# Ledger of designs, part 20: designed miniproteins, single chains, continued (3)

Each design is a single chain, and the fold is of that chain. pLDDT is the mean over its residues in the fold that is shown.

## One batch from the design tools (miniprotein)

Design m8666
Fold by ESMFold2-Fast:
Structure m8666 (fold): chain A 107 residues (1-107)
Amino acid sequence: SAEIKEEIERAKEHLEKARKALEEGDYETAVEHIYEAADSLLRAADLLEEEGLKEEALRIRLLVGVAALLVAVATAPLKDKTVDVELLKRALKLLEEAIEIAEKALE
C-alpha cells in the first residue's frame, strides 16, 4: 500500500501548510490547503475500501465531510461575520484524526 502512504503524506504536508497559513492570518491559503488535505484523505479512503478496510474508509469520509462543513460555516459570507478561526482549527483536528485512522489501518 505504497499509494495509500503517498496520499497520507500529501495530506500531512497540506495540513502543515494550512496550520502555518492559519497562524499567519492567511485564511484563503489555509482553506485551500485544508481542501487539498481532504482530497488526499478521500483518495486514501477509496484505496483502503478497495483493500477491504471499509470501516476505516467510512470513518475517514465522515471526518472529512464534517471538516468540510466546518470550513464552509467558518468562511460563510454572512453580514458582519468574520472568519471563524476556531472552526478552522476544529477542521484541522478532524483531518489529523482521519490521518491517524489511515496510518493505523496500514499497521
Scores: mean pLDDT 88

Design m8667
Fold by ESMFold2-Fast:
Structure m8667 (fold): chain A 82 residues (1-82)
Amino acid sequence: SMEEEKKKAIEELEALKAQILALIDDYKAGKISREELYAGLQQLHDQMAAIVHQHKDNEEVQEKAKELLGEIQKAVAEVEAS
């Protein structure tokens, strides 16, 4: 159903955000290199973009993605500013 597809898309977007934040934490802890960080961020961002594109006509998915991307961009900017 559309409702189940929407719920799954939002859950997948939130899981991708959690993976991005965990990747940033691993970098801050010295567990991964800067090269590995940016490669991982690109891969996860591409996966998020694919979900957003697949659900382009779903306003709730689009708004949730916008919120999550804003939080991700803030976290990445804080790492780059350090």
Scores: mean pLDDT 85

Design m8668
Fold by ESMFold2-Fast:
Structure m8668 (fold): chain A 88 residues (1-88)
Amino acid sequence: KLLEIAVEIAEKYGKVLGASDNGESVVVIVEVESEEVAKKMAEEIKKAIPEEYSVVVAVKGNIAVIVVTKKEDEEEMKEKAEFVAESL
């Protein structure tokens, strides 16, 4: 459900390179034209998901890593999203 919502919105803003759902978090990797586009995409995903969830975004060049996770895990997942973006 969360993965489908995130992917559908991401496809409007760029090319989805990959997506995964491990039951705890959803990760979507998207090729975007700019950081501003990635930011707008994350805001739309945040509005489309239940309030108990948060959206984290990390950008490296034209690649955006988006993580949907529970609000309690937001700070931890920010560090992990940054690490994944740097590894690409």
Scores: mean pLDDT 80

Design m8669
Fold by ESMFold2-Fast:
Structure m8669 (fold): chain A 65 residues (1-65)
Amino acid sequence: DVPLLAAIEIQVVAMNIAGVEASIEERDGRLVLTVKTETPEARATIAGMKAIAEKLGKELEVHFE
């Protein structure tokens, strides 16, 4: 579902605007999210992204530095 994928991308943009460096990519049916800093706001956004990914039938992998 293209609109749900766009929602995940918008959330990544929102994280970057809030000062949390993040990027997302799709590889082999998986969504890979990289976040430079773990914050409560980032964790809340990630939970929302996981819910959207599940509706798409995709796995969301999250990496923190």
Scores: mean pLDDT 73

Design m8670
Fold by ESMFold2-Fast:
Structure m8670 (fold): chain A 63 residues (1-63)
Amino acid sequence: EEEARRLAREVVREIAKQTGDSTVAMAARQAVADLLEKHLAEGRTPSREELREAAQKAVEDAK
């Protein structure tokens, strides 16, 4: 669980660096947080790839 939360923070940080846009970065952060919470509620841990995909999708949707 703590490892998944750490990976989520790392993914959000990298996406924020790539966009340079605080609004887009906030959307990515929210999407990652939502995915993490959903998976933890289901008793499973999301992978780094699933977290990156959620963040990237949020970035595209926020543009």
Scores: mean pLDDT 76

Design m8671
Fold by ESMFold2-Fast:
Structure m8671 (fold): chain A 74 residues (1-74)
Amino acid sequence: LSVEEKAQALVDAHKDETNPDHFALVVRYAASTLPEEERVPFLEAVLALLRKHFPDRTEVIAKVEELLAEERAR
C-alpha cells in the first residue's frame, strides 16, 4: 500500500471518531508503525483528507497539525 492508501484507510476506518484526542492517538500509533521517512508524508495525507472530507472538525484537524509539526521538528 502507498502512504496515501494507508492514510485513506485510516481516515475511512475512523470516519465516525470525533474526539480529537482519540483520533490523534490512532494517527500517532499508525505513524509509529511506518518507516521514519514515510511518517511526514502519511501525516500530510491524513491532514489533506480531513480538510477535504471533514473541514468542520477543527479540533481534530488541529491535533493532526500538531503531530505533523512535531514530526517535522525532529
Scores: mean pLDDT 85

Design m8672
Fold by ESMFold2-Fast:
Structure m8672 (fold): chain A 77 residues (1-77)
Amino acid sequence: SEAEEVAKAAEEAARKAAEAALKQGLSQDDAINAGLRAAEDTIRAAGARFVARSVKVEVDGKTGKVKAEVEVELVLG
């Protein structure tokens, strides 16, 4: 579905933004915030009918691994 494609794009944008922030030496919190902003921007760019139901970004402080989970709903009308 279009909502699933937008969610997947937002997850990938969030991971890339958080990983880039960590590579620049920013804190875990700054990396999480960068990921959240990237996900929100991706959903907004997809259109006003796409509504974020859930956006989660996590960074492992030991491994630097980023996990992003996004749920999006397409509202018609």
Scores: mean pLDDT 87

Design m8673
Fold by ESMFold2-Fast:
Structure m8673 (fold): chain A 79 residues (1-79)
Amino acid sequence: SLADARERVDKFLAALEETRAWLASQASVPDALLEAIAAQVRGQTAALLAAIPEEATDLRARVEEATAAFLAFLDALKA
């Protein structure tokens, strides 16, 4: 249902924020770990988008925007 989709999106966004906070607290993070996290997030995003109804464009946009921002954050940490 749309309500179930919203709940899944909220949990996904919360998980991204928790991961971001954890990474920001680390003194250093290996590039291999950042790549593993990026791959996992891409997979989770694809699965979540497949579960969201096509007509729920606002939810899809939120997932895509949050994922793009998170992946950009990971790329900034690799340097």
Scores: mean pLDDT 87

Design m8674
Fold by ESMFold2-Fast:
Structure m8674 (fold): chain A 93 residues (1-93)
Amino acid sequence: ELEELKRMEELLEEVYSLIKKIDETQGPEAEKYLKQALEKVKELVDITGIARPLLKKAEEAYKESPEKARETLQKLIDVLAFELSVRLAELDE
């Protein structure tokens, strides 16, 4: 599914942009970008079908502590970026 891979690349780029904004901002604005990043990551999880338990941990962490949510979000990004790299390699014969 080339369209799914294209969407995954777009979502990951959007998430990386949001992460940069989170790290450059403070307080409510950083929390807003964190929520937006989690929404993008949820779409990636829905497309890939993987990392749903880690997504749930990130969503629960967001309710408790933005710092914990940021840490869990990084783990989610790492897993999803690896999955994209695997799927891209499968297209490369």
Scores: mean pLDDT 81

Design m8675
Fold by ESMFold2-Fast:
Structure m8675 (fold): chain A 102 residues (1-102)
Amino acid sequence: MMRRTITIRNANGEVLYEVTLGAGESLDGDLAEPVLASEGVTIEQVDELGNVKIKVKAVTRGGEEVVEEVEIEVDGEKKKVKAKSMEEAGEAVREFFEEVKK
């Protein structure tokens, strides 16, 4: 089943918080929210499902979370997808997950 790792880094790339979640779990909002409000903080989400790895990277700018990169890896082949929001990133992840279920 899908395994999700979420890593929060400061503007210098240092890890502030990292958690591995099972399917349907989410970040503890009380712990993550103050960190995510800081300018230049990045959140990196990596989903692993068998031979598929999906990485979503977002950065905090002007108090808002902005998605900068979505990378999909299948059998070691990497593909970068442009997403403008967390919602678009989520749809790309979902579409790829359904393709793997096929």
Scores: mean pLDDT 63

Design m8676
Fold by ESMFold2-Fast:
Structure m8676 (fold): chain A 56 residues (1-56)
Amino acid sequence: NAAGEAGGKAAREAGEAGDAEAAMHQGVLWSNRAGTPEGAAAAGAGAREGLEKGGL
C-alpha cells in the first residue's frame, strides 16, 4: 500500500546516507503503520536496499 511504499523509500534514503539506525527505524515504523503484510514487506525491502547501497 502507499504507506508501505513511502516507508520503504524513506528507509532506503536513510540507508543510502549511511544511517542504518534511521533506515531500520523507518522500516519498522512504516511496517507497523502500513497495517498489511504487503506494506510491511515493502518497508522492510526499502531498509535492506538502503543499507546495501550505503555500503553496509
Scores: mean pLDDT 64

Design m8677
Fold by ESMFold2-Fast:
Structure m8677 (fold): chain A 66 residues (1-66)
Amino acid sequence: SALLEEADRELQRFLEDPESEKITKRTKEALRRAAEELRRQGDEQGAAIAEGALKLVEEKAKELKE
């Protein structure tokens, strides 16, 4: 899926610069879009994985801002 490939690319950028608000925002948006599309396709497992990754990105971003 092109959306999953885009989400993976943005996630890699986040791992290289997790303090960047712009990269964090893009990564969250890419993961949300991937989860929504996977649900639309009936891939509940893929959607759950994307949602799990989104939660980890949110937790990491919060830790770095606190």
Scores: mean pLDDT 77

Design m8678
Fold by ESMFold2-Fast:
Structure m8678 (fold): chain A 87 residues (1-87)
Amino acid sequence: MKKEEELKELLREAIEKYEADESNESVRLYLEAIRRALEGEPAEAIVEELGLTGGRATVVRLTVEATQNLTPETIQALIEEARKIAE
């Protein structure tokens, strides 16, 4: 199994956990953007489909660009940091 497939599964589980708490909407959106970047989607398509504008759109564009240039291990570390906020 590719590491990208394992990361997408972990991201889906994290997103489902955050679905129960609307206060974590931003974290959920960032995790979804990372998951879609791992699928190879361009940043503009992700931003438009998630309906992001302003600073959130800028952060997501930078996150997608960084994700496409990072190792799976680095992406997993980012997911772990996001999980700490929800715990």
Scores: mean pLDDT 65

Design m8679
Fold by ESMFold2-Fast:
Structure m8679 (fold): chain A 55 residues (1-55)
Amino acid sequence: SMEERLRELILKILKSLGLSSVEELDDRTIHMIRGLLELDIGFRISRERLFKLLS
């Protein structure tokens, strides 16, 4: 599904940044992840959607 694909991409970005948990995500890191994801998938997801995908 799209949600599973997005989750896989986000986790790949987290691993590339050396992050292992959601608790390590500050606002700056969230902004960076959203930007990197947008470059890959061609659209920007909300901060709220990002957290839902990681829960």
Scores: mean pLDDT 78

Design m8680
Fold by ESMFold2-Fast:
Structure m8680 (fold): chain A 58 residues (1-58)
Amino acid sequence: MTPVTLAEVEAHAESIIASLREQGLVLRDERGNPLLTPQQLVDAFRRDPDAVFSVVPR
């Protein structure tokens, strides 16, 4: 996989979170913590750039 930069994740996170909220979905990290804000997604990626996120119904 081509590595994504933190700046790309920061720019894309707001769009991802907004889209998921509109669909009644939530993004969760590997520990099951809900990523409800763009900042939480950025922080999760900053903590582990190789992290796998799951998309689940809210």
Scores: mean pLDDT 71

Design m8681
Fold by ESMFold2-Fast:
Structure m8681 (fold): chain A 111 residues (1-111)
Amino acid sequence: MEGLEGAKKAAEYAKQGDGRKAAEYGLKAAEAGGGGEGAAAGGAGAGAAFAQGDEEAQELGGKAAELGLRLSRTPEEQMAGGAGATGGAAGGAAGDTETAGNAALAGAEAA
């Protein structure tokens, strides 16, 4: 539950265009939640960072995504996390931080 709340905050900051805050909350969620929640939160952070072009935020988002995936203990959690991370990154690359945040949150809820 704590990881999911972090993912929601990451998504909210991504919607506001604050890539750095989104990445920070994404990393915190990955550290607190683990499993699919952490991976999805990491995806939100990474996506926001890509859209904003903030190199420091990109590093934080990448670390969150990696940590979340490493903490996934079941194939289902890994699939949910991967989907969230991929959706977040794709949305960010397209310059749509809102879509990136929503995709990552949906992945966290599915896990």
Scores: mean pLDDT 58

Design m8682
Fold by ESMFold2-Fast:
Structure m8682 (fold): chain A 103 residues (1-103)
Amino acid sequence: RVEEFKESLEDAKNMSVEEIRERLARLRAGEARLEAHAAAALAAAKSEAEREEIRRKYDEARNTVPRVLEIILRMLEEGDEKGAIEELAKILGLSEEEIEELL
């Protein structure tokens, strides 16, 4: 979880506002594709524990990753680093100090 979001934060830190907007648009356009992949993975799963793990991963990709990018975009456009750190800490279940180290 933290490793995937760390890479997303690291990439976003070095991205322009335009690049972040384009990535968000691409993620939103890919929702139907993510749903199709999730459905195939769930159909192939052999246990309820495996299905819960798949649901968790696809929920994070669908909801969490775009939300993280939206927060970073607002931070870059508005300059509210403190607000962004607080919101990211809540979403990722990390401390504000841990988020500051990732930015």
Scores: mean pLDDT 72

Design m8683
Fold by ESMFold2-Fast:
Structure m8683 (fold): chain A 74 residues (1-74)
Amino acid sequence: GDAKKGEVLFKQKNCAGCHTVDGGLKVGPNLKGQKLKPDAYLEEIITNGRGAMPAFGTKLTPQERADLVAYLNS
């Protein structure tokens, strides 16, 4: 994945509307600057959703999911 493309997608797909990457309070948890998660775990959450988080598997290409995972683990 490409972390720079993932950063653009994170903002464009409104992930930043519910999540922070630099700390602070939002509906969803902070996703960066914390203990790193395995790529497979992040891909599962993005693809299938969890709780209030919607599933993005049909809304993102496999490459876009890989780019988001690379951004979150960069």
Scores: mean pLDDT 69

Design m8684
Fold by ESMFold2-Fast:
Structure m8684 (fold): chain A 97 residues (1-97)
Amino acid sequence: MEEEAERVKKRVKELIDKYKAAVDAGNQTEADIYEALILIFIGIARSEALQGKVDLAKADAEVFREAAEYAESQGLTDLAKLLRDGAERIEKLIKEA
């Protein structure tokens, strides 16, 4: 995997861990911030796909699929769905390129 995908993978997992900690603490504002940051990473990967950076976008989509499984294993069902839906959108854009 490319260096960028490894960095995204580490950061997304860290954000999922922080999201869970915020939810467990009842801190909705912090949870919303970490969800927004995850959405930014998904948006970057979508932008990469639209710019024809297919290999980068594909690597990031794989990261989001792995992140969705991790979030689901932590009981974060809504976050897992968000990550899975993000990966699927990127994969569709890649297939159309």
Scores: mean pLDDT 83

Design m8685
Fold by ESMFold2-Fast:
Structure m8685 (fold): chain A 61 residues (1-61)
Amino acid sequence: SPQDIYQQQVQQLRQDTQRRAREAVDAHEGDPEALQREMDRIAQQYQQGLQQVQQQYQQLQ
């Protein structure tokens, strides 16, 4: 169903975002300014991805 597809896409996006955040922490150990910039980028990409998933769900209705 459209709801099942939406839930799967949201879950995948959440998991991918969490993985990126963990990788960013590991990659920027000892550089808090670089880590903050990368985390801001990840947050922006998450918001954009969430909007795209929501738009796709609307198209399936």
Scores: mean pLDDT 84

Design m8686
Fold by ESMFold2-Fast:
Structure m8686 (fold): chain A 94 residues (1-94)
Amino acid sequence: EEEEVKEEAIKLYDETSQKLFEALKNNDIETAIEIVKEAAKKMSELARKLGREDYAKQLDEIITELENTEDLDKQVELASKAVKLMRDFVLELK
């Protein structure tokens, strides 16, 4: 059960990284931000299931800030923080 959730988190990060690479290759920044936001929401839930409330809270905070800003530069900064945080989380699971 716990191992299945860990595998789901790792798979989510890998799939998200591939989708993000494709969006950025096409210079589609808006799609890239949406990909990160959706992944962060799912990753936050998985982090909670694994008892990692520390990661879940940080991801929720970034998601809330992303939803409350219309500044593209700020959205890119927040999305980058979310990607790094998700990466750090899944590296602890490997």
Scores: mean pLDDT 86

Design m8687
Fold by ESMFold2-Fast:
Formats: C-alpha cells, structure tokens, sequence
Structure m8687 (fold): chain A 76 residues (1-76)
C-alpha cells in the first residue's frame, strides 16, 4: 500500500487543482500541521473545511474524502 506521505501528496494535489488558491494555502498549512502532529482527526477536519469553502465537483469531493481517510488511517 501507499505511505501516509503519498496519500497526503494526493490530497494536496487535488486541493491545488480544484480549490481556490486562498483555500488551498490555508488547508495546506492545516494539513501539514495535523500530519506532523499525527492528528488524523485534524487532517479530516482540514479537508472537510476546504471542501465546504470550495465549489468542487462531486467526484473531486469524494476523492478528497477518500485520500484524507487513508492519511488518517496511516497515522494511527
């Protein structure tokens, strides 16, 4: 399976591609902070906030949620 870092990179990539720049920059900082603290809940909360602050397609929302869950699981 992929590492926690690889799943985090996919979350960051999806946010960079689909979210407004301001949302991406804020969420990116929150994601990195949560990841370094091994805070899986913080990772999930950062992604959920970014989704709510962005006009994302249903597919992009589901991909972000899936990859964020994999980051959170890998941090346990």
Amino acid sequence: GDSAVQHLQRVIGLLHQHAPRSVFLKAGRELIEAFLNKDGKGVLEAVEKAIKESDLSEEAREQLKEEAKKVAEALE
Scores: mean pLDDT 85

Design m8688
Fold by ESMFold2-Fast:
Structure m8688 (fold): chain A 74 residues (1-74)
Amino acid sequence: STLDEAKALIDEIVELVREYKEKELSEEERKELDQRINQLMTEVVRLELTLSPEERAELRAYLVEKMKEVNAEV
């Protein structure tokens, strides 16, 4: 489903954010990750526009929870 596709993109974004946070990255590597995250986020927004209000609420809750998980990691 479109919701499952958007959630999979969020999972990918979370992994890239984790890499951004946890690895010693060069300025160039950080720029590349930022660009990739922005590309994926743009796709999530595109998919979100096709979702019902209930599905959008679920997607938003999923994103918030996943971002909380990565931010809580030591």
Scores: mean pLDDT 82

Design m8689
Fold by ESMFold2-Fast:
Structure m8689 (fold): chain A 57 residues (1-57)
Amino acid sequence: SEEQERLERAGERGQRAMDEVFSRVKELKEQGLSQKEIAEILGVDEESVRNILEVLK
């Protein structure tokens, strides 16, 4: 349905934004920044940064 297509497209946009955040977290971690510093730079919670880093391993 039309609504289902719109939800799928919204999911694709969300995935893109998430991929960008993941890439940024990885770059900042490789620069030696702490979870707190990364969270402050990206404007997210430290717990979110920790979860992303656990996924990236």
Scores: mean pLDDT 73

Design m8690
Fold by ESMFold2-Fast:
Structure m8690 (fold): chain A 69 residues (1-69)
Amino acid sequence: MKLPSVEKLTEPFSLAVALSTINTSLAPDKPLTEEQVREIVRTATEKARASGDASLFNPLLEEEVAKLL
């Protein structure tokens, strides 16, 4: 089923945490912009909701980051 709580990652304070984590762990050499992180999180969120499996969020997020590197 869809999980509304995952949309919280697009909120400003949650986005700042996601931006920091992604840039330090997954894109240190090519830091992503706030807009790119917001798009990645939104895309991963939609895919996870469509699958009905929230455990897929992290792997889908990593896939979207990899597409921009």
Scores: mean pLDDT 64

Design m8691
Fold by ESMFold2-Fast:
Structure m8691 (fold): chain A 96 residues (1-96)
Amino acid sequence: PVLTESGGGTYPAGSTLTLTGTTSDPSIRHFAWLQQPPGEEPRLVGVQEGRTSFTLSNLTVSDTGTYFVAGSREPITSPDDPITAWGPGIQVTVTG
């Protein structure tokens, strides 16, 4: 895939999580992180230019879900903006 995620798995509440996206397309410079909680729609949780690392500190069980990295050649200002590529998603589980 053009985008991939790493850093998923099971984490205890109160710990720190860092997710990293990687891209094979150097023209993709704008990145967004979305969290899809179980049974809910994905929501935007972070936006970055030039870097794909996303850090959550002091994790709670509500941080559980599938995390997706989205990439674009243009700024991402909302989840409705055109996306060039999506990561396959990575599972994060937070235990309390």
Scores: mean pLDDT 79

Design m8692
Fold by ESMFold2-Fast:
Structure m8692 (fold): chain A 74 residues (1-74)
Amino acid sequence: KQLYQLKNNLLSDNIEIRQNAVNQAVEILKTQPELKEDITKLLTMVSNPEIVDLLVNALEKEENLEVKETLLKV
């Protein structure tokens, strides 16, 4: 259900909801590394230029190496 809500938020027509969804995906990668494959597949599936830009911004602020490697695979 968490991944379902995340997917819906990433596909929202509201930029603030999409930005929060990207931040939530990063937080899930940090706190629940077992969901790494699911998050990567989800981000790849919903990716568009705007989502990619938000991911790049999140990557620039991230210090966790494992999260950075995961985001680079999208």
Scores: mean pLDDT 75

Design m8693
Fold by ESMFold2-Fast:
Structure m8693 (fold): chain A 65 residues (1-65)
Amino acid sequence: SNLDRLTDEQLEALARRLAASVGVSVEAALEGLKLLTQGRIEEAARVLGISVVSARAAYRELQEM
């Protein structure tokens, strides 16, 4: 998966953008992104406080990186 090739630095940059967008801490956004890279979409949605639909959209975007 393309998600498995993201560096920790790239994940942190994405986490900052996601945190600002959904109104969570950078730490929560980073945990959510790590769950997304593992395909754990429902757990990521819960950590980020977003819908499963929004988490699936984020997962698709990450797959194209």
Scores: mean pLDDT 76

Design m8694
Fold by ESMFold2-Fast:
Structure m8694 (fold): chain A 93 residues (1-93)
Amino acid sequence: SELVEKAREALQKAKKALEEGNFDEAISYLKEAVDLAVQAMDEGYRDEAREILEEVLKLAHELIEKTKDNLDRQIDAAVVEIYAATALVAARR
């Protein structure tokens, strides 16, 4: 699935951005990964989408911890965490 491949690519870019301290870029890529994973889930790729969403949830949580000095970034990261968690619950049904 092109959607699964793009979601995994976005996830890897988010991980790299997070490691480099590019938090706004990391948040943007995590949002892209969630949106693509949700679309992939709707197309029947639920197991792959679940794997991606679980990793997004983990990275979003790490981002919240690393952005304590910037309230807007911390809120954006928390929104991604909530969205990923909500999508993950749906993926398990």
Scores: mean pLDDT 85

Design m8695
Fold by ESMFold2-Fast:
Structure m8695 (fold): chain A 118 residues (1-118)
Amino acid sequence: AAVSELAESVSVAAAVIPGELSGFEGVGPDQAAVVVSVSARLRPDATDEDGRALAAQLAEIAARALREAEPEGRLVHVSAAYDAARRRATGIAVAIVPAERAEEVAREAARLAAEAVA
């Protein structure tokens, strides 16, 4: 199902973390971690099973956005979470990229993720 069929609202956020502060293995000072988070509130008639499926789909959208924004970047983390009490699905992806490109990659990945959820 399309994200728009399951979600009443979607938010996209991207952040840059300096390489030394990222906590990921093998990240040097000339590198940075770019984090993309896609979060959505489930529609009232959707089930918790739909919410878990949506979270997985949002994680794939975040990961694809990073791969498209920086094809030579190293994808180091992808996670999906669904909070049934809050009816909120979240997908997160993290890629290691050259520090000089990190801000551009973050902006482009956020744009691509936003387009994918429309």
Scores: mean pLDDT 86

Design m8696
Fold by ESMFold2-Fast:
Structure m8696 (fold): chain A 78 residues (1-78)
Amino acid sequence: MLSDILTFTNTTDETVVVTKTISARNRALTLPKNFTVKNLKTGEVFEAKEDKEKNTMVATVTLTIAAGGSEKLLVTWE
């Protein structure tokens, strides 16, 4: 299993809501199996969809990040 951690930091003094698109493709130009994005703070899991034109898996994630806070997303695939 492969994994990566993405960190999003809010440097403002206000809570922000952001939408992020996370895309993944294997080096062999194949689609990752079991592509999963998890918010490590909330435990929420975001489902990924196949983008056949770009040959990628895409997850759309909405994060609520407190003032001066950070959120971490665990991205896993096979």
Scores: mean pLDDT 76

Design m8697
Fold by ESMFold2-Fast:
Order: C-alpha cells, then structure tokens, then sequence
Structure m8697 (fold): chain A 104 residues (1-104)
C-alpha cells in the first residue's frame, strides 16, 4: 500500500533523527534527514496516481507535526537552541510547501 510505504518512510526518518539528536546532531543534519524523507514521500506519491490530493495533504501535514515534535525534543535535550529550531522548522515548512505545489 502507498500509505503503508509512506508510514515506513516516516518511521525511518523519525528513527534517524532520534539517533542524530542522541549523537549531538547539527540542525543541518536534522534538516537533511527531513528533506530526504519528503523527497521519498514525493516519489511514492508520483508513482501512485490513485492517491487523492487530500491523502497527500494529510500525509505531509502528519509528517510536519511529527517532525516538529522531534525538533522540540532536541531543544529540551539542549542539542539545538530555540532559534535554531525555529529556523529549521521554517526551512522544513518552505520545503513542504514546494512539495505540495509540485504534487498538486
């Protein structure tokens, strides 16, 4: 199932981000994991034309929320600053907006 494939990408990205945070990751390393996950989801969606625009929108919104939660935990652990977290989330939201436009 394309939705199950997307869920596996999200789970893998979350695991990679948590590992990087535990290893003292930079904001740039976390953002790179997030960008790769968005690109993989985009390719799954492009190869599955039976996915509706609403399913695509909901999957990307769910990813954004999960990513924000992990970034918030990195701030709590002192791995990144609140300012670095805000910049990272702004970049992620911009990248997701570009993905939305490309997929729609």
Amino acid sequence: SPLEEIDRVLDRAEAEMRKLIDEGATPEQILEVLRRAVDEIKEIMKKNPNLTKEQIRRALLRFARRAADIVAEAVKKGIITPEQAQALLDELNRYLAEAYRELL
Scores: mean pLDDT 81

Design m8698
Fold by ESMFold2-Fast:
Structure m8698 (fold): chain A 96 residues (1-96)
Amino acid sequence: HMSTAPGKAVVGGEVRDVTVTAPVPLQEGSEITATLSDGRTITGKVTEVGPPGGAARAEAELDGRKVTIVVSTDEQGNIVGGGIGDADLGRPVGAL
């Protein structure tokens, strides 16, 4: 089934609201979709999955830039939050 949660994107110095949606339970190769407040949609492929209650990472692109999507999950594996950050800046990424 699909799980959806609110989050934040910090890309190119701009902060935007996003909605993150993915099929759960998350697995490597799962697709995470993030919809920005301006209506743009980004799709990333999961590269790392932690245990339920932990976090998962996905690689994606926005406006030709590499970005990382990080989602937090509950004990059931449902998404409870997400964040998007520039991968190239070496900045911490996570739920923002």
Scores: mean pLDDT 75

Design m8699
Fold by ESMFold2-Fast:
Structure m8699 (fold): chain A 80 residues (1-80)
Amino acid sequence: MNKAQLLARLDELLLEAPSYLKTPLKELKVELEESDDSSLLPTVDDALETVEANLHSEDPEKQVAAVLSVIGTIEDLRLV
């Protein structure tokens, strides 16, 4: 997977995302667009898979996991 494919997936997720994920996902998109570090693309992919798996979950633990995966990935993108 490349950066353009991850950005496309993120745009699709933003259309379907509940309000509590919308702001973290928008922030992740900005950080991904500004990042040139290809070593973090698998981390972004894993975060998006976690969001996709939990997008319609009623389980609070799954909702927290989705938010934390996005926030952690934003932090990783900012550290390089």
Scores: mean pLDDT 80

Design m8700
Fold by ESMFold2-Fast:
Structure m8700 (fold): chain A 99 residues (1-99)
Amino acid sequence: ATTSSSYTETFKLKPKQSASVDYTVTGSGTHTVTVNVKFSKPAKGKLKVESDAGSVEQEFEGTEGSITLTNVPAGSTVRVTLYNLSDEEVEVTVTINVS
């Protein structure tokens, strides 16, 4: 079994607002980083994940979005940016899993 670490944060995003979370990958070698986002209600959103291994962004509609980055070096900072593209306030839960 692979030991993974996870980080979870919950916050509110106003209509058309964005917020960012920075996470430093610890340990040694390279890691897979999976970012999962949950909205408290169905909404249009965008998830952007940036690191030294690259940058990926994904739009989603509904309650969930996910991005996976591979080969992220230990010591790298992963920046997760969340965009509420809807006209309503949403509560967002971000989970960052490192394996």
Scores: mean pLDDT 81

